# Designed miniproteins, single chains, continued (5): the designs that were tried, part 55

Each design is a single chain, and the fold is of that chain. pLDDT is the mean over its residues in the fold that is shown.

## One batch from the design tools (miniprotein)

Design m17892
Fold by ESMFold2-Fast:
Structure m17892 (fold): chain A 76 residues (1-76)
Amino acid sequence: MAAEMEALRARAEELFAEDKRILETLPRDEAIRLLEQALARLDRDIVVAEKTNPLLAEQLRVLRERVEAYLAELKA
């Protein structure tokens, strides 16, 4: 279980690293806007998934934490 969560975090980091590279080519304001929209979508998807698919909900929460951390970094 711990190794499984570690693998999920590692995979989320890999996928986010690609997206981050692309976001870095955009103006800061545009990147912030896109990330805020992504967080809003993830929040809605998590609420739905929690009721029907707990495993998907957990995967989405891991991704949300990573996106939120980067958004906070950009806003600092």
Scores: mean pLDDT 76

Design m17893
Fold by ESMFold2-Fast:
Structure m17893 (fold): chain A 55 residues (1-55)
Amino acid sequence: SVKELAAEMIATVRTEEELNAMGREINEAVAKEYPSFSDRELAEKLGEILKEVVA
């Protein structure tokens, strides 16, 4: 799932560049799972997932 992907990436990220790359990959994964969502809805879903795995 996207949450599992996010958790794995967060566990391995070490630099700002890696963090930015992680954000791009997770955003694309969310867009693929929720193709009917608007850009705003995708951003909200991404934020929800990141809060859950970072907390």
Scores: mean pLDDT 72

Design m17894
Fold by ESMFold2-Fast:
Structure m17894 (fold): chain A 68 residues (1-68)
Amino acid sequence: SAVLEEAKARLDALVAEVAGAPVEEQLRRLEELTRELMVKLMNARASDEELEEFLAYAQARADALRAA
């Protein structure tokens, strides 16, 4: 899905942008963007499968930041 791939790309861009910041700041900004993108996906009528995939993707990014 183009909307799902765009949402994932925006998360990856944010992670790259905030890479030098404290982990707590990186996680806060990732959470804020994830919530914003979830609203956009729902407004675009993304499927339950697409919403689950997006949340799993965002969680994996958050877990990677905590492990670093």
Scores: mean pLDDT 87

Design m17895
Fold by ESMFold2-Fast:
Structure m17895 (fold): chain A 70 residues (1-70)
Amino acid sequence: MIITTRKEILEVLLEEAKRKGRPLTREEVLEILLKNGHSEAQALAAVKDLEEELGFPITVEQLEEALKKL
């Protein structure tokens, strides 16, 4: 599935974090974005944005809160 919006990115990351039962590392977030159709430049930009806003590792609670702010 191709993810393009911030909401879609956050929803996919939340699903993956819940599936794994643990916080997501920077490397895991990058891999998830690339797998979901991001170019390397798009994935790196999104990872940088998430690092600045939430920090790594990213918890389920942080992702749920970020989605509530949209």
Scores: mean pLDDT 80

Design m17896
Fold by ESMFold2-Fast:
Structure m17896 (fold): chain A 82 residues (1-82)
Amino acid sequence: MEATEEQRKKADEAIEKAIKNSDPLTKKGLELARKVNEIFEKYRKGEMTKEQAIEELQRLLEESPDELKPFLEDVINRLKAS
């Protein structure tokens, strides 16, 4: 997926606005998506290695509600496969 810095900023702003107006589970999901996006952005820019990105995602997995864990497991598995 190709994303410009401007597109990333707009996505982050949209997530932040949605968090403010959402129920608690949706807020946690949106905050998690924002953190995942930050990790992938750093990885794509070469500021973070693949191993470091996986480690950060695994930390988020441990801190996440059970309902959101399958999403993070899928993300981690996709990154490991690439």
Scores: mean pLDDT 74

Design m17897
Fold by ESMFold2-Fast:
Structure m17897 (fold): chain A 79 residues (1-79)
Amino acid sequence: SIALAEETVVAEAGEAVPVSFTVTAPADGTYVVLAVGGDGTVTELARKDAKKGETVTLSATFVPAATGGYRIVLELIPD
């Protein structure tokens, strides 16, 4: 998979964190938004299939189980 975009969020346990990415698809594939905790725990927040050249918008709400820093990553899984 290919990381297309990343954000860092600091959040409290149970806090609702809105996340949104908009990209022009560089390739046909599945576009996935992941939340990665400092402990390496990965949570999938959203996914969408797209064709090269389409505008892909992925929005989700992330609610962390623990207070801390999180990486929110948009990944491409190419076809």
Scores: mean pLDDT 87

Design m17898
Fold by ESMFold2-Fast:
Structure m17898 (fold): chain A 87 residues (1-87)
Amino acid sequence: MDRVKQQAFNMADTGESLARAAIDAARAAGDAAGEAEGRDLLAQIDALRKQIEQSTTTDAAVQVMLQLSQVGSRALALLQRLRDARR
């Protein structure tokens, strides 16, 4: 269990870093919508961190990891879109 939870926390840390980078990129570009999307992704990651802590089964922790993978992919896509828009 602890190993699965640690992997989930590592995924949350990665997603948070990507979302924060996207917020910074949106601010630099003056993209209020992009900044709002990045903040929403950060809120989702915070909620998922709490779900990791509350997970008492491997299946529950794996479901949180799947959601973190989706949120992380969205954060990366937002960051890439914002970087491309600034060029």
Scores: mean pLDDT 84

Design m17899
Fold by ESMFold2-Fast:
Structure m17899 (fold): chain A 73 residues (1-73)
Amino acid sequence: SKKRAELIRKVTEVLAKVQKYYKNKDWEKADEILEKELSPEARELVKQAFESTDPDERRRLILEAIDVAIAEE
């Protein structure tokens, strides 16, 4: 679906911005974007992903956050 592809792209763009702020240790700006753009459930999954030291768990949590965010639109 064209609509589903657009939603995936939108959520992925939000996550890319958040990742950039986390890489720069700008936690306040990352949290502001997460609070503005994502639901509490999706936001919590993204935070857990970036706190994880396991790459496989991080990827799983990010994919779950994307699925949750798309389902809420």
Scores: mean pLDDT 76

Design m17900
Fold by ESMFold2-Fast:
Structure m17900 (fold): chain A 85 residues (1-85)
Amino acid sequence: SELDELAKAGTEENVKELARRYAAALLELAKRYGEDWTEADAEASVAAFLEQLKASDYSLEEAGEILREGVLGLEEVLRDGTTPV
């Protein structure tokens, strides 16, 4: 999986790519539920999440793994039509 390779490498560039994919998935989810989100809103949400991960002493590899799981979870919701509780 491309997401697995991005997370495994633990580089700042790969974490940024995972963050971009996470932001894109969040934007699609927001639009699906009729929310008027912009790309900037999605990027700001992901940037805040990354700041929290860094504040919690997560490594780049750990942050990448968390973002990978987030992308997969959002893509599953988008595919399966399940509503977050």
Scores: mean pLDDT 77

Design m17901
Fold by ESMFold2-Fast:
Structure m17901 (fold): chain A 72 residues (1-72)
Amino acid sequence: MEEVLEEASWLLRAINAGMNADGEGLLEMVRAGHVEEAMRGLAVGIAMARRAGDKEAVAKLERIREEVERLA
């Protein structure tokens, strides 16, 4: 249960960071070794920004995703 609880905690943080286009928070999660959670949070953030028609947020999140992929 410890791994599941830890992953759930990091995933919630990642989703929140993705929804707020928090690049610093997402990159910090990657540096801490939580790449999978950061990528999931980015996917949620991008999907929400696209639904909202926020092209600037989509572009920002796509750039963050590229940085995460380079660091992984």
Scores: mean pLDDT 77

Design m17902
Fold by ESMFold2-Fast:
Structure m17902 (fold): chain A 81 residues (1-81)
Amino acid sequence: SSMEEAIRLLGEVADMLIKAQRGEPVDRAELLRKLEEARELLRDDPELVEKIEQATRYFEEGRYTLALVEIFDVINALLAK
């Protein structure tokens, strides 16, 4: 389902953000691609789309912990359905 695929992609993004927070190298293009795919899968839920867009902005600013908070909020919302 779109929801299961979105959870998988966002989980991979969370792992990458944790590595970035630790100063470990991450593939920026791959992370941004996964965020864009998750956003498209969730396009019918504007609140979740806004959180993914906010996470993308935080990532571009190097604010990895704030990006993680937004990503976990989306994952938790999807798991509560």
Scores: mean pLDDT 90

Design m17903
Fold by ESMFold2-Fast:
Structure m17903 (fold): chain A 69 residues (1-69)
Amino acid sequence: SAAARLAEKYGVPVSTVERLLRAGLSPAEIEALARGELTLSDEELAQLARRLGLSVVEARALVHELRKV
């Protein structure tokens, strides 16, 4: 599955990737976050958090964990 491939590629739990995908984030967006190609301001992070169905703190923690490449 896309979730398993992204989890393996970026060294994050499959459950983390599945949560992001279920929240409507595309595989390409998750990859851009992991690579640091998507740099978020506080306002952009808040908008992304709402799309993901997460708090800003939770979204920030997930983005930080994705940046292990």
Scores: mean pLDDT 74

Design m17904
Fold by ESMFold2-Fast:
Structure m17904 (fold): chain A 95 residues (1-95)
Amino acid sequence: ELEKLIEELLKKAEELKKLVEKDYEEGKISKEVYEEILEEIDKMEEAARARDIEALSEHTLKLADIIAKNREKLSEETKKKVREIADLVAEINEL
C-alpha cells in the first residue's frame, strides 16, 4: 500500500511541476516564487523516494505555506493539485 501511495504522490508531484511552470510562463508568479515551489517539490520527491515520511510531511507543509502566500496569483489547477498532494501525504502519514 505505501508503495502505491508513493507512486501516486510522485505522479502528482510531476503534474504540479508542469502546472507551476505554466503559471510562471503566463506571468502569474515571479521566477523567485517559481524556484521556491520547485525546490520544495524536489525535496518532497527525494523524501518520498527515501521513504522519509517526516521529511515528506515537513516539505509538504512548506509547499502549502508558499502556495497560501501566493494563492491570489496561482491558477486554480495548481491550488487543487497541492490539495490533492497534501491529502495523499496525510494518508501516507496514517500508515
Scores: mean pLDDT 88

Design m17905
Fold by ESMFold2-Fast:
Structure m17905 (fold): chain A 74 residues (1-74)
Amino acid sequence: MAFTDAQKERAKKKLDLDGDGKVTQEDIRLLFERLSSDSLSEAEKQALAREIFDIDGDGTVSAAEVEFVLSITA
């Protein structure tokens, strides 16, 4: 269940939505706002979720990847 440093760095860059070099609760809020937006189709929301949460690059968003995202914001 350990992600590589390169995978973690890529995930942090994707989650750093305001570009400040830190993943904060604000970045997670912006992510959930985008995923909940009615301006995006279901397919676009799924593509965005995979692009951000697919840390290991297997094309699937796992519970471990979601837990990792939540852990780095604490």
Scores: mean pLDDT 67

Design m17906
Fold by ESMFold2-Fast:
Structure m17906 (fold): chain A 70 residues (1-70)
Amino acid sequence: MSLEEIEKRLPALKGVTLTREELRALFPFLSDEEIDELFARVDKDGDGTVPAAEALHYLNELFEKRRKER
């Protein structure tokens, strides 16, 4: 899965914030641990929400690492 494919699923969320529940709904293949790690890396304010753009950047980094590992 690429960043482009992810962005196609979240175009309406650009410029808005995502909760943990929304991330689970959009990416059900992510584990609770992966979502917790995303929030730990991106949610610097501790508001319990993350900007959609930052979340997509983290997911792109994760998928890019998986691709290069091969």
Scores: mean pLDDT 67

Design m17907
Fold by ESMFold2-Fast:
Structure m17907 (fold): chain A 65 residues (1-65)
Amino acid sequence: SVSREVGDAIAVMGAAFEAGSSVKSYSGDKVELVTDHEDEAARERARRIAAETSKELGIEITVTD
């Protein structure tokens, strides 16, 4: 099947774009997303998607302003 690293990268990129956020930094086991500080809905959505993806993949995902 698909390697874990490739799958993780695809899922994280999908989550970042879907949440209205950009990837600030990425490593195999850690991701930082940045989102619009003025958009409360985008921030909440990004946090929710990050939490769900983190749980599914077992990686650390953080959201910053």
Scores: mean pLDDT 70

Design m17908
Fold by ESMFold2-Fast:
Structure m17908 (fold): chain A 99 residues (1-99)
Amino acid sequence: SITIVASESQEELARKLAEDLSKDFGVEVTVEIVPESEVRGVINNLPLGPDGILFDGKNKKIYLGSGITEADYEKVYKAVKGLVDLYLKGYRGTSSGSL
């Protein structure tokens, strides 16, 4: 299974994302909600990408940066969908496909 890690303010976004990804890929996607008091220690200190997302393929976790809001859903969904597709093809982390 894959786990989406998000802050309390992102719970609705994270649960919608988990449902959509689970339907698209036929895989179990769960949500781990981080209390706002712990967001800096758990999420904000991670090497998030420019889109505010980190995929940890080793631990099967997707981290959503605290700046992501429901207005970003379409963009986040497309980015995460691409990361999950790469993970299911056997890629872990930031391996660029060899051209």
Scores: mean pLDDT 77

Design m17909
Fold by ESMFold2-Fast:
Structure m17909 (fold): chain A 93 residues (1-93)
Amino acid sequence: SVQERMLEKIKEILETKPEEEAARIAVSYLWLALRYNLVTVEQAKEIVDLILEKVKDPELAERILRSLLFHTKDNPELKKYIEEKLAEFKKKY
C-alpha cells in the first residue's frame, strides 16, 4: 500500500543517511504523509519515535520536535504527543 511504502521509505532514510540529513528528510516525508492522509496517527507517532531514536544531538532533537509541533496544528492527538516528548526532553536537559 501507499502507507506501507511511505513508512518503508522513512525507515530506509533513517537507516542510510547521516543524522541531521536523515531527520530533515524524514520530517518532510512525515509532514507530506500527514497532509495527504497517507499515515494513521499511530504510524505518525511511530515515525516520531524512530526519528528521535536516530537523533543523538539534543539541540537537533529539540529543533525537530518544535518543527513537528508547527506541522501538527491540525491534529490535536499528535500535537499532544509531540508536546509530551518536548516536555520530557526539557526535563532531561
Scores: mean pLDDT 80

Design m17910
Fold by ESMFold2-Fast:
Structure m17910 (fold): chain A 100 residues (1-100)
Amino acid sequence: SDENVEELIKLLSESTGRLVAAVNARDVAGGLAVLRETIERLEELRKKEDDEELKKRLSQLIATMRRAVERMETASEEERLALLTGAASELQLLKDELLK
């Protein structure tokens, strides 16, 4: 629905900004907290979504974000910052796709 797409765009915008801010501050713990919160909110939006193609795209994004969280457990600080940067880029990519 248009309302679900508006909520998604807002979440993607806010989460991207918060992740970029955490990376710039070198705040790995803060960035990880934002990433986990974003995953939970994306999963809630996915459950409300009736468009099967968008639902599939959300499932792909959630899986990518969850893999980033798992990789952070054993990663160095620089690798964790790179993973958070990659997560922000993936969120921005979906936002750009939705704003076409």
Scores: mean pLDDT 89

Design m17911
Fold by ESMFold2-Fast:
Structure m17911 (fold): chain A 91 residues (1-91)
Amino acid sequence: SELWRQLIRPSPELAELLRQVGITAEVLTLAEVYYAIVELLARQKLGDADRPTVFRVAGTPLQKILGVDEFDLSDLDGLAERILRHATVVE
């Protein structure tokens, strides 16, 4: 998808989260942010036992970035929209 190749500049809050998985770039693709979020979810073991694509992020820094207590990783459009609320699009 064209959307996932979109270059963005993360907000300070998102940038701090990305640094936890070793990303220090000022500009990166939405796809790179997506993989960073997946890595953070894996490290924190936030998966739902009955719903393999659903993650509870309540009480984590991801809750603030995503604006929800729980989200479905298979909702790629919703995830992209939430990330873009904490980033500036680079043309």
Scores: mean pLDDT 79

Design m17912
Fold by ESMFold2-Fast:
Structure m17912 (fold): chain A 82 residues (1-82)
Amino acid sequence: AGEESLEEPKRKAREAIERIRKAEEREEVERIGEEGLEYLENYIKEYSRVLTPEELKEIEELKKEIERTKEEKLRELEEREE
């Protein structure tokens, strides 16, 4: 029940992470990462009154995962250009 309520945010985060990992351009990585983070922030804002503390932590963890993947990929692309 509670875990199931996060399936869409989890799916969106997973898709964003996979797209970031496959991206070849820095601007594409930044765009995908920003879209994913904005989606999760809007989800928290819209559902903040119905989300449990555990669900909020899960979404925050998804945000961190997107941020880490974005930073890692940007570093890889920077090394390839330099």
Scores: mean pLDDT 80

Design m17913
Fold by ESMFold2-Fast:
Structure m17913 (fold): chain A 81 residues (1-81)
Amino acid sequence: SEEEIEKAREKVIGLLEKALNETDIDKQKSLIEKALRIAEKYRDQDPRIAEAVELLKQAMNETDLDKIKELIRQALEVLRE
């Protein structure tokens, strides 16, 4: 339902906001993994969530903290549209 998609979007946003405040890459990636598990369930139902999933998958393959944070910020911008 649209209500379930909205709740999932809000949960993903909350996890990504926490990830932006992390200084430990492993903890940051753990939060991104939690966000991805939620977002992937709704990927085919919301194009904002689908785009965020692709950005977060890129973030999981990065080793540079600044690049990871930039990808998280881009995902948050998409999700907030």
Scores: mean pLDDT 87

Design m17914
Fold by ESMFold2-Fast:
Structure m17914 (fold): chain A 79 residues (1-79)
Amino acid sequence: MEITTEEYIEMLRKVGREISEEELREAVLTFQRAFGLPEDGEFKGEVAALMTQFDFGLPVDGKFDEEAEKAIEEIIKKN
């Protein structure tokens, strides 16, 4: 998943959530600890998929396929 930190913050803003880059970094570290991933604080790969699933109410399984991407686009479009 190639969503940047800036793009993710903008997506959350479109669904009525304000988050800073520092708050996003803290959330990344929290997810990395919870799922046993390296604690580097970088929003990319598996942690980006897990956080996106959690924030948009999808099953948190780390599988980010085309159906998950479309579901997120529709959630953003409705809000």
Scores: mean pLDDT 75

Design m17915
Fold by ESMFold2-Fast:
Structure m17915 (fold): chain A 106 residues (1-106)
Amino acid sequence: DAAAQIARHDGEIARLTAEAHRLVDEIRKLLSKDEKNKEEGEKLVDQIRAAIDAATPEAVRQAIKLANKLKELFPDNKELNELIDKLVQTARDLAGHRAVRARLAA
């Protein structure tokens, strides 16, 4: 049943979107403790969240690219880089569920 599979993917998309927002909030908390590059980092995090919320495959690819730029600003912050890696994986999983959902809805 395609409708049941679509509903399952919609549930996973909602769950992964909430997880992405949680990871963004944790990244923002860590950035608030860093005096150097804080403003640039916060701007990148806002752009990453906006791209994830836009929900297009192109926007998700842009979110991953911006996340890599964020890592380049804080190369020695192991805790921040771990959260950024989790956010990138969550964005990839979101893109996967959205792609399957789109094929089922076509």
Scores: mean pLDDT 83

Design m17916
Fold by ESMFold2-Fast:
Structure m17916 (fold): chain A 86 residues (1-86)
Amino acid sequence: SLSPREELLRYVGRKYQELMDLIDELVKDPEKRNEIRAEVLKELSARYRELMARLDAGEITLDEAKEQLDAFYRELKERVLKKAQE
């Protein structure tokens, strides 16, 4: 079985790949694509580190970490869709 840390890493990895694929599909301009990709990587990496720290400290459960990541993913995806249309 996977540890909570390994499960969260796999979960965030799936969300990251979904966002990268979405950006690649919607954004034809290479400069804009690279900018949006960099923003997504920076923000998702920061959120992952925060959630991992809380999980390791016992402040949050794996299920709570996944719920918070899902909420953040929805916000980030909406932002990506808006930026892709600009």
Scores: mean pLDDT 87

Design m17917
Fold by ESMFold2-Fast:
Structure m17917 (fold): chain A 83 residues (1-83)
Amino acid sequence: SELEKLAINRLKAGEKAAIGTAQRESPEVARKKLEEMKKIGERNAKKVREQDPEAGDKVEKYLKEMIKRAEAELERFEAQRKA
């Protein structure tokens, strides 16, 4: 659905922005932005689910996988700075 595509595209843009922040500023600032994105993403997934439960489930699943991926990337940047 268009609602699912819009929500997932917003999550993709946010992930790119958070990783870019880790590169340009610091992993710590990026982690705070990622935490805010997670809260906003969870609220948006809930709203999508209220309109279309299947689309909401897909958005929530994408959000969880995106957060795991972004956290792993931030850990890599933190490890590089310790070396």
Scores: mean pLDDT 79

Design m17918
Fold by ESMFold2-Fast:
Structure m17918 (fold): chain A 78 residues (1-78)
Amino acid sequence: MDELEAVAREFEAALAAKDWERAAALRDRLGELAGEHYAPLGPEVAERARRQARETLDAAAWAANNPEEFKALQEAAR
């Protein structure tokens, strides 16, 4: 939904600005919104969406905060 997209864009902007405090708050909100968005599809889908969102956002924040290590991992995967 538009709110989920707006918060996702804010999260990307926070990572680009290296505002880790704001990124952490937006990560938590995105996880909640993902769970709510997929709730009509059933509790299993909603829980999986919430978990995947959290894991993806945690990985993105780690990558932004550790650019050299992230680059090395990407190069090793290619």
Scores: mean pLDDT 73

Design m17919
Fold by ESMFold2-Fast:
Structure m17919 (fold): chain A 88 residues (1-88)
Amino acid sequence: SMAEQRRRQLEELRKRGEALLQALDDGIAAMKTNGPAELDSVVALGDQAVRAYEEAARLASDNPTEKAEFEQRARDARDRVAAARAAA
């Protein structure tokens, strides 16, 4: 069904977003060790995480709690990137 397809897509976006946030945190840790040369990679990972969570928020059907969770995850990714830019 369309609802089952949407649920599978949401689960894939959630997993992708979580993996990208982890990679972003790892990239920020690498930037603290290796310096600002890592910044472009950190920004790219953050942008990908934001897109995954924004898409998940759009697909969240009639569940304001789940939508708000995904919107918060997108903000968390943006905040991490902003902090990394400030530290570079």
Scores: mean pLDDT 86

Design m17920
Fold by ESMFold2-Fast:
Structure m17920 (fold): chain A 76 residues (1-76)
Amino acid sequence: LSEEQLKKKLEGEVKEGLADILRGVSVATKKPLTEAEKQKIVTFYQEAIEAYKEAGDLNGEARALSDLAEFYKTYG
């Protein structure tokens, strides 16, 4: 709603998108994720969660948490 909240929401969307792109490239190319790539994906999801939380975007926060949980189920 505020300019600050909108900026944080967009930050969350960008960080979540970066994590999803890295995962998608691995799936599309059939190349396994390296440990460095897994750490980047986890970091992007964690940054997205914090950004959505600061924005008050409960739906974004829940989605990013779900995506991170699924990532840990598959890779950690």
Scores: mean pLDDT 86

Design m17921
Fold by ESMFold2-Fast:
Structure m17921 (fold): chain A 68 residues (1-68)
Amino acid sequence: LDSQIKQLIDELESKGIKASVTKTDDGYELTITTPLPDSPSGENTAVLKLPDKQAVVDALSAILRNVS
């Protein structure tokens, strides 16, 4: 895993958001799990299909800025 992506994931986890990145044949798949107490499951999971590493970095950075 790229060190920049790992650092962003670690910072998101410090804020209570779980993130994982998987390389696929078509690019990358980013899974974000956010606590959502009012949902039936108590959490929300979003899966983003991203074309390249820069898109993953941009998505993680945007999420991190929004949870400041």
Scores: mean pLDDT 77

Design m17922
Fold by ESMFold2-Fast:
Parts: structure tokens; C-alpha cells; sequence
Structure m17922 (fold): chain A 86 residues (1-86)
């Protein structure tokens, strides 16, 4: 199966610590079956993170979005783009 690169925008709940949220997001996404790597990057906008997921399938990317969205510090997680890796 062709690996996929998913770009996810995460909005944090008011008062959430961005560094704590980044760690929790990376751990939650990395535990999803079929996810190969996950990286959360702070943005210049308070309360927003850019998350990149490399996964074996679109299903794995969707499960990662769901897992991130269920975290206590996360208000919303949206899949912004999904593209095949070469």
C-alpha cells in the first residue's frame, strides 16, 4: 500500500499548554495502527498546532484525526490535506 502524508490542523481548548498538547497529540497519533510517524509543530497562532502524519492508509490517517480530536486538550482536529508519498 502506498504510504500517505496527512496534514491536520488542531485547535486547542482555551488555556491548554501547547507543549503538553503537542506531546499528547504525537503520542495519541503514534499509537494508531498503521501510523508510521506523527509530528506536531507549534504555529505562531496561540491555540493552534500543525500536525503531520505518515500512515500506511487513508483509514489510519482518519483514525489518527479521531484519536487527536478525543484528547482533553483538543477542541477540534481537521484533516486539511492527504497526499501519497512517492
Amino acid sequence: MTPLLGHIRVTLKPGADPEEARKEIEEAAGKVEGVLSAKAIPTSTPGQLAVTVVAESEEAVRKAVEAIGKLPLVESAELRSLEPLP
Scores: mean pLDDT 81

Design m17923
Fold by ESMFold2-Fast:
Structure m17923 (fold): chain A 62 residues (1-62)
Amino acid sequence: GSFSKEIEELWEAALNGDKEKFRELYKKITGKTLSDEEFDKWFEATREYLKRIKEAEEKVKK
């Protein structure tokens, strides 16, 4: 099925710092469970990536 809505919710959870929701959505989308160490690294990397994307988008918005 399409996971576009769940992916959007995953990114919003990452930006909002909602680790619990991010973990739940990640498992739903990928069908895989990360270890706590892998999860923390993935979560922080995703947050940093999305923040940089948002900053870049803001600079090009008129």
Scores: mean pLDDT 74

Design m17924
Fold by ESMFold2-Fast:
Structure m17924 (fold): chain A 85 residues (1-85)
Amino acid sequence: VFSAGLLLLRETARLVAELEALYAKLRTPRMRALLDQGRAAAQTMFDNLNYHYGTLTPEELQAVVTGALATLRAAVREGEALLAE
């Protein structure tokens, strides 16, 4: 249970780093928007973990984390497509 949560947190950090790397390669307004969107998703996850984990069920907390990861993965895919032209 805890190991799964740690893996999800590490995946979030890795995806944000991927978006930062994509922005470093292609500094356009669209790529910046994807980076900002990814950072916002990660921040929403961290805010829920820090301020709401005591009021959320484990299922609700897991849904927040997986939702943020889905947003980050979509942003990385779009960023890769932009870099490919």
Scores: mean pLDDT 77

Design m17925
Fold by ESMFold2-Fast:
Structure m17925 (fold): chain A 84 residues (1-84)
Amino acid sequence: MKEEALAKAEEAARAALEAALAAGGDYSAIAPEEEARIAALEAELRALVAELEAAGDLESAREVVEHAQRLAAEAAAEVEAARA
């Protein structure tokens, strides 16, 4: 479960980064279909985190959330650097 949740966080972050870079760093230019796909991956990640919490594995749930936040921050920095 933890490995699956971490993999899903990486998949969601990669999809968001790829979409943003393909749009030239302009988030408003991301296709609605890509935004929907990213939202679906984020929903799946939230479900996996909720499953870890329900199982009492709060430490793994926290690690997954922190990893996802770190990936999002790194992706945002990469998009900003690409635009600069």
Scores: mean pLDDT 80

Design m17926
Fold by ESMFold2-Fast:
Structure m17926 (fold): chain A 82 residues (1-82)
Amino acid sequence: TSDPNDREALYLESEATLYLMKASIARKMGDLEEAKRALEEALKLLEKAIEAAKSSKSPLGKELLRASTEAKEIIEKELKEL
């Protein structure tokens, strides 16, 4: 669909996923400051994705809300370990 809320949520969630990968690489390289920064950026993007997904009543919007919420929980745990 061309629903702007669904497209926005998907885009923001995809960007957050890239920052999660960046954080994992930084952690493996011992760059904990870069890892923390990447996780903080991912968290901001997921918060925006959750708001966009909440504005959609479509099945896609509901799935994006679930996925973004789960990803946020993972990021919050990883930030506590850094």
Scores: mean pLDDT 83

